# Ledger of designs, part 12: designed miniproteins, single chains, continued (5)

Each design is a single chain, and the fold is of that chain. pLDDT is the mean over its residues in the fold that is shown.

## One batch from the design tools (miniprotein)

Design m16384
Fold by ESMFold2-Fast:
Structure m16384 (fold): chain A 87 residues (1-87)
Amino acid sequence: DLERAWAAAGLEALRATIDTDLSDAEIAELEARGRAAIARVASSPLDDAELREAARAVGAGLGAAIQRAEREGRTEEVARARALVAA
């Protein structure tokens, strides 16, 4: 199941990123890469390997966005997001 494999790859990248100590510059780069991956999926035909890589980029970008929100003092939103990510 390709959809399940994508979801798994993205979720793994998200979980790895959310607990990684990132600088503000690293957060901005990962968020930008995630947005670029979404745009690529929306505008281009991709094979399974490209789609799995896009899923990982989106997952990492989302993990970085959660860290940015935490640094901005959005603690309630961060707590909710972390609860949704926790298996």
Scores: mean pLDDT 80

Design m16385
Fold by ESMFold2-Fast:
Structure m16385 (fold): chain A 80 residues (1-80)
Amino acid sequence: DLFDRILEASWKELGLSRTEEQLKRLRELRKKYEEMQKAKVSLEERRPILEELAELGDTIAESLLAMERAIDKLIEKRKE
């Protein structure tokens, strides 16, 4: 099925690109947070970075769950 192959390729490419970008951002924010801790920045000043880290983590988790659901639907649809 040509359509299924195109869809799989598109999901794989988009999933990898988006997840890689999110993981890169997560690493950058984590590094920034660690630098702030090292500089003894107050918890109140560090809170926005921590909240952004949590939000990004949730977004990554949701993206992975959405990919899992999409894969499950594709597998179920291809059961002959």
Scores: mean pLDDT 68

Design m16386
Fold by ESMFold2-Fast:
Structure m16386 (fold): chain A 70 residues (1-70)
Amino acid sequence: MEILEKAYEKAKELFKDNPELVSLIEKRYELMKRLLDPSLTPEEQRALLDEIGRLNKEISKLMTEILKKK
């Protein structure tokens, strides 16, 4: 938990000038925290993993576009 929280805080600072990227990272962080809930059904776990996967694709795409600006 603490490691995940620190990574999230650092990402917010690093990408402060890119609010869209920060928003996606925040949403991913919330979903990752939900995966730690042992009361989740297998279907809920799968849905969360699918959503995290989609967010990872969006984050990667946006990061690539930022890097294209060199």
Scores: mean pLDDT 77

Design m16387
Fold by ESMFold2-Fast:
Structure m16387 (fold): chain A 98 residues (1-98)
Amino acid sequence: NPVELLRKLIEQGASPEEIVVALLTELYNLTPEQVELVREAVKILSQVTDKPSPELGKKILELQRQGLSSELIDLASILLGLLEEGAPLEHLENLLNS
C-alpha cells in the first residue's frame, strides 16, 4: 500500500529522494535494475533548479535509453517537487490513488 508506506517513511524522517524511490518501487513492482535507474533519476532531479542544466537533461535522456520510462521520470519529478515543497499528505495520497 503506497499511502501507508508514504506515512511510515515520513514518520521515520526519510529524505524526499528515499521516499520517491520506495514509493515507485512498491507502486510499480520495480526490478533491482529499475530501482537503480530510479535512484539515479531522483539524484539528478533533486539537483534541478530554476535554471535547467543541459547536462542534467542529457543524463535523464540516457536513463530513458537504458529502459526507464518517461512516466516513471515524470512521476518521480512530481513526487520530489511535492515532498520538497512540503505539500500536504492529502495531495500526495490523491496523486498515488490516481
Scores: mean pLDDT 77

Design m16388
Fold by ESMFold2-Fast:
Structure m16388 (fold): chain A 79 residues (1-79)
Amino acid sequence: ALEEALSVGGRILLALARDGPMTVEQLAEKLGISRSTVERAVDRLVAAGLVRREKQGDETLYSLTPAGRAALAEIEAGL
């Protein structure tokens, strides 16, 4: 599957593309990895401009930027 060939960051981008905006807890559950691993990976993706972080009350939602969608398309084309 596409997910098998992706780094943690790539798997996060794919999950956000499939399921829309998600919290760190939802990403950790869907990907079967620890919350701390997701937090470190999303921080790097936000710094790279591939993911947007948005506070909604007591929750923080992460979503793809246009650059993140383009990066995911390049990953898919390269596989």
Scores: mean pLDDT 79

Design m16389
Fold by ESMFold2-Fast:
Structure m16389 (fold): chain A 74 residues (1-74)
Amino acid sequence: SVEEAERAITGVLVTYIAYKAGLISREQAEEQIERLTEGLPEEVKERIFEIFNSGLSVEEVAKKLKEIYDELAA
């Protein structure tokens, strides 16, 4: 659902911000992303983990996550 996609994408962005800020470990971030994306297609989960592992700025990650959200909401 659109609501599930919004919750997942927003949660992934918040998790990425917390990880980059040093508030949570890599392992905690990966566990959180797995839980948040549990209901999403496997291809989408793979793309999200690629973005998470990209080392990109928060702004660039937000942009890429928005693109995924727009695809899921279409």
Scores: mean pLDDT 84

Design m16390
Fold by ESMFold2-Fast:
Structure m16390 (fold): chain A 76 residues (1-76)
Amino acid sequence: SEASGRLEELLKKVPESARRLFEEARKAYEDGDFDAASRLMRQALAEASKVLSPEEVQELREAAVLDMGAAARAKQ
């Protein structure tokens, strides 16, 4: 989908360290550790903010939260 494509494009602009933090946040979310997922997400966004505009960081946050929620709950 367009939303998935936008998330992928934004992730390609950030350093690998930020992408790995987003992956760890997703795993924590899937494991039900929402506190760890939130903390890792904030760390990932801090790294992303070094290379992305504030608007892109907000888009990345929203897309990542939506993606994690959809991945954990879709179960189609």
Scores: mean pLDDT 77

Design m16391
Fold by ESMFold2-Fast:
Structure m16391 (fold): chain A 63 residues (1-63)
Amino acid sequence: FSAEDLTRTLGLRPGLELAAALVVQQLKEDARASVEELVRLTGLSKGHVELVIQRLRENGLLA
């Protein structure tokens, strides 16, 4: 899937495509990744990272 498709599926604002893709990739590789680690990796605010995680959980994309 593309980052653009992921952003549309999660209902995220334009410009969060790369961040959503990075969060999915990181959580697939390390399910113990903290919100603080994801903030560091994406350069997003804590609130944006938490929003992406919440949308992933709501859409069943977090295993």
Scores: mean pLDDT 66

Design m16392
Fold by ESMFold2-Fast:
Structure m16392 (fold): chain A 120 residues (1-120)
Amino acid sequence: APPARSVAVVIPALNTAEYLPKTVESALAIDTPAEKKIVVVDGGSRDGSTAVARELAARHPVTIVEVPPRGLDAAYEAGFAQASDADAVVFIRGDAKEVNPDVIREAAATGGVLEGRPPP
């Protein structure tokens, strides 16, 4: 497949206030030849993750999507809808802390949808 020109990184933030800044900043720090878009999806968190996500979007080129608390699948769906214009989409959980750069680079090379870790 041709290499992707753009990669969207979708990060669901479900009760992950403690780790969300590290996860987002880790994703932002990854160098790739593709244009990188970061989307944070807040699923109605009760731990302050919504406030943390809004602060990150104020300081970084990050898009926030706020959705009702319907679980991880609903957060993924909303994030994917915001990322549908990208050539590749990577799904990274908000509690990942560190994003493996190889996952972003693989998405840029393959032009597909990848998860940064195995499903739960």
Scores: mean pLDDT 72

Design m16393
Fold by ESMFold2-Fast:
Structure m16393 (fold): chain A 88 residues (1-88)
Amino acid sequence: SPLQQEVEEKLREMERLVAQLQQLVDEGAPFEEIQALADRLFALLREATELLKQLPDSRQATLAGFRVIALGGEVFALLRRKERQEAR
């Protein structure tokens, strides 16, 4: 469906931005820059979650929901890694 395609497009964008976030953390970018990208990712995660609520109950919707959770977990893990670097 068009709505399922929109969810998949947002998931693809989030995957790309998570890769960028990982690169920024690995390169030691300023925390403010990392936090700004993380905030954008959390906004996209909220948008994807709202779109998922509009999809019919299906295996595809459930799997997309797990991908949203996994991506959110990765963002939190990267932020925690950056905080540990800053804590000395």
Scores: mean pLDDT 85

Design m16394
Fold by ESMFold2-Fast:
Structure m16394 (fold): chain A 96 residues (1-96)
Amino acid sequence: DELFEAHIEATKLYNKLKDKLDPKAIELAREALRALAKGDYEKAEALFEEAIKIDPATGYFYKARALLVYEPTPENEEKALELYKKAIEELKKLEK
């Protein structure tokens, strides 16, 4: 399962590299997750967009997880896969 493999790789890299990630982007991503939990999709999207601008690795990673946790449709599974691939690309830049 390509989505499962991407999820595992992204999670492993994220946990390994978390000290290199921007804490402001992490805070914005967590705020976006809280907005999704309340059904505030527009606010969540804006917060993920801001997180991606500050730290793409963190923004893409949390946005992918959010799609799978809150809106696990086949369409969002495909979108989450692409976001995990982008997160992995950005995380690999930090690993070097």
Scores: mean pLDDT 85

Design m16395
Fold by ESMFold2-Fast:
Structure m16395 (fold): chain A 72 residues (1-72)
Amino acid sequence: SPLDDFRDNLIRNLKGTIDYLRSQGKSDEEIKEEVQRMIDAAARQLRSRGVPQEEIDKIVAEAEKTVKQELE
């Protein structure tokens, strides 16, 4: 579905950003701040498109879970 594609693209972009920022010598805290901004921006984008909050919350939860797994 379009929402599943959006989620998968967001997760892929988050992983790529984490890998890139680590390669640049950024701290885990700096990386966490940047990826949280990306998640927040994605949530705003979905809200502006009229996606139900319950579906946005599910995508945000999966994105935040991915960030925790990549930074541990």
Scores: mean pLDDT 89

Design m16396
Fold by ESMFold2-Fast:
Structure m16396 (fold): chain A 62 residues (1-62)
Amino acid sequence: SNDVEAGRKAAEAAARGDGAAGAAYGSLSHPNSTGAVGAGKGGEIELGGRGGMMAAASGHYG
C-alpha cells in the first residue's frame, strides 16, 4: 500500500478542519482516554499540526 498517499489523505482531512478525527485519534492513542499531555492535541500528534505532515508527504512524493 501507499503509506505516503494514505498519510497525505489523512493530513488533508485534518487540514480541512476535521478536528473530530484528531480528537478520535488522541483518544485511541491513550488507553486512559483522559486527553493526557502525551496525547497533545490529538490529531496534531501524528499530523504534526496538520499542514506539517501534509507538506512533508507531498514533498517526498513530488
Scores: mean pLDDT 46

Design m16397
Fold by ESMFold2-Fast:
Structure m16397 (fold): chain A 73 residues (1-73)
Amino acid sequence: MLTKIVAEFPSREAAEAAKEAISKLPGVISVRLVGDTKVEVIFDPSKLSIEEVKVVIRAFGGTILSVEEVPAP
């Protein structure tokens, strides 16, 4: 199973910077902007811990809105 996190950032610039930083982490499957200030991350929890993703989100001023499990394709 994969993990999906949605986080909200204080600005579009912060969201775009966070998206770029998160996309470079090993085990990330996809990262996308949702609207102007939200980022959706899907990652493999066997390769990348949720705590590592949270550290990057907090570094860019992000607030976690949701965490859910999604089935692997």
Scores: mean pLDDT 82

Design m16398
Fold by ESMFold2-Fast:
Structure m16398 (fold): chain A 89 residues (1-89)
Amino acid sequence: AEKLRKKVRELVDTAVNHWALGDQRKALSDLEEASKLAIELAKKTGNDDYALIVFSRAIMLAEDAGNTEAKKKLEEQRRELKKEYDRRV
């Protein structure tokens, strides 16, 4: 779990740096990868909080970048994740 959490954090940090440099496309790509790994972390820990935070940031960046397709995909993935974990109590 720790190694996976570190990788997700590194990808989020990289995405923030790409965003700050104006590279919105790379920032979004990094956040999509981070979201995928955060889902794996949620499966291992039974906690989706971190994954939901990563998805929320990715959705915001996709909207700011004007990438409607990426935004819809991320919103759907976040909704599915919430439904899965809401059913687990």
Scores: mean pLDDT 75

Design m16399
Fold by ESMFold2-Fast:
Structure m16399 (fold): chain A 100 residues (1-100)
Amino acid sequence: SEKEILEELLEETIEKVKEIAEKYYNGELSEDEAFEKLNEVFDEALEKAEEKLSTEQIKKFAEALRRMREIFEKFLTDKSISLEEAYKELEKVKEELLKE
């Protein structure tokens, strides 16, 4: 179903975003490199969504990516949330998007 595809894409994207955040936290990526990798992940995710999902589901997925970027900015740029808090907020995006 489209809901299962959306869930799979969300889970895959969140895992990749978490990996980038962790590499930044460990000093393996600069802030600029982390945002570059985030943009690559989001571009690839949107391309996959456009191939597999309806226009309505693509819009939902794009909104989820926007929220994930906001969380990432709070963590990397604003430094207003911890890595643990960022992980919780990313999981919440998935949970809220999959609610009818």
Scores: mean pLDDT 87

Design m16400
Fold by ESMFold2-Fast:
Structure m16400 (fold): chain A 85 residues (1-85)
Amino acid sequence: SMDDIVLEASRLARRIFMEGLETNDVGLIELALLGMRAVHLAVEQGDVDSLREVLRILEDLVQGKLSVEEATERIREILRQLDAK
């Protein structure tokens, strides 16, 4: 369900945020905040596809499949699309 995806994406973004704070990694902190914003906007708009893509990006980052820079650029693109609605 959408609620399950929201819960997973929110937990993962919070985890990334806490890791950024603990390691003093500004890039992780910025990515986590952008991810949280994207989750919030996707939920408000009922955009399940954007929500799933945000979750996938955050999962791929944690698994080492994406760099912080690449994940940040992908989240920014999703935010641009959500903000255009």
Scores: mean pLDDT 89

Design m16401
Fold by ESMFold2-Fast:
Structure m16401 (fold): chain A 92 residues (1-92)
Amino acid sequence: MRVRVTVRYEGGEEVVREATAPTETEMLEFAVDEIRRAREDGAAEVVIEAETPSLETAQRFAQALVTYARSLGWEATAEVRGGEAVVRIRLP
């Protein structure tokens, strides 16, 4: 599985970080760690794109990240298309 995290700052700067992970747990862990780093760095938005082996895996991954972000009071949306998920998180 492959995950790409695009971190966007208020000034328009973007940073892209990518990883490949053999499990859903490792993929989720990578995404959550990048979200935390983005927040600590003062980023405005994080976009997470995941390529997974199935629609169900993509849905679970997207739901987990949306739930995580919303549990912290952040705005989050997700789009799932086949094995691909895109999650957008607005940081405070």
Scores: mean pLDDT 86

Design m16402
Fold by ESMFold2-Fast:
Structure m16402 (fold): chain A 106 residues (1-106)
Amino acid sequence: MEKELLKEGVLALAYRLAQRAGLTPDEIEELIRKVQELVDKEDFDGVAEILAEMAKRAGVTPEELRRLADDLIAAFEAHYPTPEAQKAVEKLREIVDKAIELLEKE
């Protein structure tokens, strides 16, 4: 459950960034598959790298990425008001923090 909720949150953010980056439907499908695989492997550094790359391509600043993630988290918490969702949100925040750190590098 927690891992599935985390996957949902990560995929929603990745999809939003990919749309802003101007990815085609086929490219978005490929991205979604890669993100799902990384979450299933618990390779959260890999997830953060993909989010940072998509943010860079979309012209999203570190501050904008934080706002996008916070808006998504607020919507997610409203839809899933459970302890499992709280743990998923905590992990999503950690992944986003790492993505922001990567995005702030040069």
Scores: mean pLDDT 82

Design m16403
Fold by ESMFold2-Fast:
Structure m16403 (fold): chain A 94 residues (1-94)
Amino acid sequence: MPSLVERLIEVIRSTPGSEPLALVERLIEVAEEEDPAFAAHLRRLRDALLARGASPEEVFEAVVKAIIHHLAERGVADSEIQALGRAARERLAA
C-alpha cells in the first residue's frame, strides 16, 4: 500500500477544481486511518477556524500545516514532507 504521505499527496492532486473544504475532509479521513486522535484534532481545528470566518483556503492551509508538524514530530523524512508541502502550494496557486 502507498505510504501515508503518498495518500495525502494523491488526495491533494487527484481532483483539480475540488472545493478546499472537500479536500480538507478527505485529508482528515486519510489521517483517521493512521491516528484517530490526530484526525479529531484536525476536525476541531477546521471547526474553530470556520467559526471565526476563515476562508476555505485558510482552513486548508492550516490543516496541511498541522499535518506537516505531526509528520515531522513522527520522524517522517524531510523529502516526503517537502513533497506534501509542494503539492499543497501548487493546489492553492491553481
Scores: mean pLDDT 82

Design m16404
Fold by ESMFold2-Fast:
Structure m16404 (fold): chain A 82 residues (1-82)
Amino acid sequence: LSEEQKAQMLEALDEEIAQLKELKKTIKDERVKAAIDELIAAVEELKKAIENGASEEEIKAKLGELQELAKRLAELLKEAGY
């Protein structure tokens, strides 16, 4: 990844964390809140990996994990009536 690509990804991840924190404020279900916290932690982990010069393959693997966590959150939101 170029430095410009890294900067763009880090900015997008920061925005995602902010959006997840705002979503959590509207959520009453504790299981959904826990899933949001897990997803935030995974995004912060990916952010650290990018900042520390992780390979494109490592970044892709972590993005795949984020996608699975996001899918789990969406399922929990639906089950909780959101």
Scores: mean pLDDT 84

Design m16405
Fold by ESMFold2-Fast:
Structure m16405 (fold): chain A 76 residues (1-76)
Amino acid sequence: FTQVLEGVVKSVDGNFVTIEAPDFTGKPGDSVIVTVNGKSYPGTVQDVKDGLVTIYFGETPDIKVGDKVKVEVLDK
């Protein structure tokens, strides 16, 4: 039930991170874990558009444009 994807960070705006993940099949409101630079951040999908996934994090993540990330979509 857990989907695991790789993506590349395209933009960062405070607690919002947009990741390019064209194979992403989740929906707005889905819970995700994003792993980057050896750290895991819980987040919520805000938007999915044209292979771009915008995720909201409750705390500002240590994520930068160009980072390669692993995105795990949690089953509800």
Scores: mean pLDDT 79

Design m16406
Fold by ESMFold2-Fast:
Formats: C-alpha cells, structure tokens, sequence
Structure m16406 (fold): chain A 80 residues (1-80)
C-alpha cells in the first residue's frame, strides 16, 4: 500500500527531525545498518527494503533501523 509506505517515510523523517540529526549523521547510520546486515549475510533484508522503499528512501529506512537499535543500546548502557 502506497499510503502505508508514505506513512513509514514520514515517521522516519519526523524521528530524525526530532532527534536533530544531520544528513551526514543519517547517512552514517544507514552505512552502519547496511554493513551489519551484509556481515550477517542478510542481503535479502536489504533487497526487501530497496523494493519497498526505493532510491534515497532505502537509505532513510536503513538509518531509521540503526537509530532504533543504537537508541536501545544507549538506554541499556545508561542504566548499567
């Protein structure tokens, strides 16, 4: 559903806007997520994201995945 895809893109943009992240910071996060997925041999997950969110939206979604994961890790570290 196109509306569902557009909602996901808007939610990711809103998340980065609220976090105050620059385009360079978002790209660094996308690169980290891609490296992790490739190292684990989960290229199919990258292909699924590319099919669902083509073009620059692929990088946005990868960055959102990295942001969510790193946020969980930061909270756990702060509580330790």
Amino acid sequence: DREELERGIREAEELFRRAGLSEAEREAMAARAEAVLRAKGTEEQIAEIEAKYPGEETRLMLAAMAFGHEEVQRRRAAEA
Scores: mean pLDDT 73

Design m16407
Fold by ESMFold2-Fast:
Structure m16407 (fold): chain A 63 residues (1-63)
Amino acid sequence: AHLEDLDEALKLLAIGVLRAIGASEELIAKFEERYAAGEPISDIIRWVNKELGISDEELKAPS
């Protein structure tokens, strides 16, 4: 019950951030699909970072 409000707030915050950074509506729709499918928010955020090209690479230069 209490987690429903937190989940909704986190979803809306994440969508707002995605729009603010210029993410595509397609990416936002896919985020909402994965969230509705019951994926953990942490896993969805990791996927979003990958789709936006935000890679944390240990051994490779960005060139």
Scores: mean pLDDT 69

Design m16408
Fold by ESMFold2-Fast:
Structure m16408 (fold): chain A 84 residues (1-84)
Amino acid sequence: SEIDQVVNLAQAAAKGDVSAVTGLLNIIDKSQNADVQNEAETYLRLVLPQIGSKAVVPLQLVSEKSSSPRAQVAAKKLLQQLEK
């Protein structure tokens, strides 16, 4: 299920896998299920401190290049949480 994919990606991101951040962002961008998109954003927010500044580049890419307004808004909010 898409929820199982979100959980697996969140676990990988929590261990420092930056590619899993891109995977979670891709689910927000491509999923047609709002609950799955919300879950992916919630888990991404929770693992963000473990990734830190390494998440900036994938978040900027999605905020600028994604065709999904939902994914662009999520990426911009997460970027603001990394700024100090």
Scores: mean pLDDT 84

Design m16409
Fold by ESMFold2-Fast:
Structure m16409 (fold): chain A 65 residues (1-65)
Amino acid sequence: MEELRRQIEEALKDALEKGLFKDVKIEGEKITITLADTSPEAAVKASSIGILAVAAGFKLTINEE
């Protein structure tokens, strides 16, 4: 559980650093990702994080701006 959470947090931080995500919010068991732009790379990254988040018991919401 904690290891999956760490992997999710590292992946979210990496995506923010690369400019793939505009914003990320973690509120309890809810993760909200705001994509910077709709690109294949951003979509693939969001999907990968989504699989990990669901496996770890998080509720995931993805927004596009």
Scores: mean pLDDT 77

Design m16410
Fold by ESMFold2-Fast:
Structure m16410 (fold): chain A 89 residues (1-89)
Amino acid sequence: KFSGKEIALIFEELSKRFPSLSPEEIRAILEVLLEYPGETISVEELAKRLKEKGIPEEKIQEVIDYLDEDKDGYLKWKAKLKELIKEKE
């Protein structure tokens, strides 16, 4: 689990990586990922959950492209978020 400080740092880094997304959209993405019980989420499952949060398809695709670096259809989201904060503190 991420601490409150780690979540704040992740939010800041995601906001820098996705300047096209609003703070509310970044928060919705983080809520979906942090509430997910696994460390890895499928592209299909993440896209479905983000659409249910009202995030536009083009913004969902931007997020998926960033998290699915290996292009294997599964997002190692927890490792990717840890990597974000490890580079910045």
Scores: mean pLDDT 77

Design m16411
Fold by ESMFold2-Fast:
Structure m16411 (fold): chain A 84 residues (1-84)
Amino acid sequence: SAEAEAAEAVRAVLTPEKLEEYAKQAEQQLQYAKQHSTSQEEIQVLERLYEQLKRLAEASEEERDAVVEELARTLLELAAELQA
């Protein structure tokens, strides 16, 4: 499924160094969207993405898989909005 493929991609890409970089980028995009976007749905997806990246950075090994799957779903939602 697309969700399973996205989760595998997230696992492959998100090293500790990349997690910090992506969290910072997500924070910047969220701030920009709050100032310039009229879409509450876009803002909510970006907020979830930022929170999930922060949780993943703090996650135990047992929690990591669940957070990765949630992040993958959020990224698929954002990608769908960009293609609409």
Scores: mean pLDDT 73

Design m16412
Fold by ESMFold2-Fast:
Structure m16412 (fold): chain A 62 residues (1-62)
Amino acid sequence: GLSEEEKKALEEIKKEIDRLLENEDDEDAKVKAIEILEKAPEESKDKIKNAAQEYNEKKLEE
């Protein structure tokens, strides 16, 4: 499971993924997703990244 802080970072990244799915050329959304991930604790980055990737894959399948 994700911690409370990891869940907050993931929710912000999910918002940016949703923006990118609406407009693939949204460079601001790409930058923001990277910034959120980079600001996360090192031990949390892989967990957040994996959860965000799973969310993106599920959205692409729908």
Scores: mean pLDDT 78

Design m16413
Fold by ESMFold2-Fast:
Structure m16413 (fold): chain A 68 residues (1-68)
Amino acid sequence: SAEEHEELVRLAEEGLRAIEASDLAALRRTLDQLRAMLARTTDPKLAENVRAVVEFLEDVLARREAAA
């Protein structure tokens, strides 16, 4: 739905802001929200897009945690 697409865009933007701020706690909270969205999504196309954002943010978090 349009509302689900808007939620994904908002969470992706929150994730990017957390990356720019180097706020790993905010990045983890955004990932938790995206994972919750993925768990309740029944639309395969939306699920694919949410999964792509999750994988990207998980990679960033893992790299930053390894560098700390």
Scores: mean pLDDT 86

Design m16414
Fold by ESMFold2-Fast:
Structure m16414 (fold): chain A 66 residues (1-66)
Amino acid sequence: MNDIWAEYAIKEGEKYAREKAGEEAAKKTRELSLKVAEENRDAPPIEIMKKIAEVAKEVVEEALKK
């Protein structure tokens, strides 16, 4: 991925998940965020960034519920 905004959003989501729920949550957040970016490649950057942030929050919430 060559878009600095998408890379930044994915890295921030991954970092957030790692800090809150550990490495497996970080890995899952990265995988799902890459999928969201691919599926929404024609959407405005702001919308894709918001979707990536939501993915990170959902992964963390699921992991913390155990």
Scores: mean pLDDT 77

Design m16415
Fold by ESMFold2-Fast:
Structure m16415 (fold): chain A 98 residues (1-98)
Amino acid sequence: PPRPVPPETPLRRRARGIAELLKRAEAEGLSEEEVVERLQRELGLDRETARLIWRAYQGDAEARAAVEERVAAELEALPSKTPEELADLAAYRAEKAA
């Protein structure tokens, strides 16, 4: 029997939008600067976060760690967290502490 698929969180939905944009940018052969500008324009990300996301997508482990830290901070800043988002944040903190 297939396992039940967990419901999509707002964080996961945002991550999908970012992933789709990054795939398009890679297919178009865009520079880091062009990707950063597109992420700012289409998704409202700040320049530094957009740059870290692109570098993480290209396999930079330090950029990936920084993005994961910013995601955790964003979850904490949400005024109305769902139980799923709170569970995700707790799991992320536990994994990072290990």
Scores: mean pLDDT 66

Design m16416
Fold by ESMFold2-Fast:
Structure m16416 (fold): chain A 90 residues (1-90)
Amino acid sequence: AERERLAQLASEEIKKVIEKAKKYLTPQQVKDLESDLTFLFDRWMEDPSITPEELIAEVERILDKYNLPKEVKDFVLEEARRIAEAREAL
């Protein structure tokens, strides 16, 4: 089903984000970031009222807690936009 495909896509993108961000973070921060992103995307999957703009804004708030370089932040926000657009296309 489309929902399982979106969940798989979100999981894969979170792993890509962690791989790119992990060199700037402590092991504990990596776990916290993965947990925060997983929780947010789980909520987004369950709540169709969450807009793409709201999802992107919440991802940005999470990233701001970790003081990641602009290039990493821009990458993650672009990936979040792609995931949001994939659901809107359904």
Scores: mean pLDDT 79

Design m16417
Fold by ESMFold2-Fast:
Structure m16417 (fold): chain A 86 residues (1-86)
Amino acid sequence: TIASVTLSLEEINGKLVAIGTVVNAGPLERIRMELWVDGELKRELERDLARGQKGVLTVEVEGKTRITLTATSLDSGDRLEKSLDV
């Protein structure tokens, strides 16, 4: 069970970085995470996440862009999405 999907913006070494985080609150599940910038897939990660474990994806971004993080459980088919405008 995907507990949360969050997107944040941080300045790291003078660059603007979008940080996507997915947390699992349920039993061990295979989670696919995708980070999209203006509709283009930029980062992908599949992990087995146990209860309380986190998956993290980061991408450098420029101003006036839309970032979307999607998390899909490959075991249940549950999907969560979070978007952020920069």
Scores: mean pLDDT 82

Design m16418
Fold by ESMFold2-Fast:
Structure m16418 (fold): chain A 75 residues (1-75)
Amino acid sequence: AAAARERIKALIEKVKEIDPNVSDEEYEQLLAAVDAGDAAATIDLITKLFPKVSPEAQKLLSEIARIALDLARAA
């Protein structure tokens, strides 16, 4: 579980680096949802961010969503 959370955080940091359309507050909310293990909140935030970001960032958000869902099902 810890390794999966660190992987998600690394992907969120990459989204922050490559896409300026997401605010620091939105990134903080996403990180907080991941740290809480709240897959529903994580997916909701990704859904809100998805239309605002580049195709490259969308690929990273899709990977975050997959890991978050897998982590929730394992818990």
Scores: mean pLDDT 79

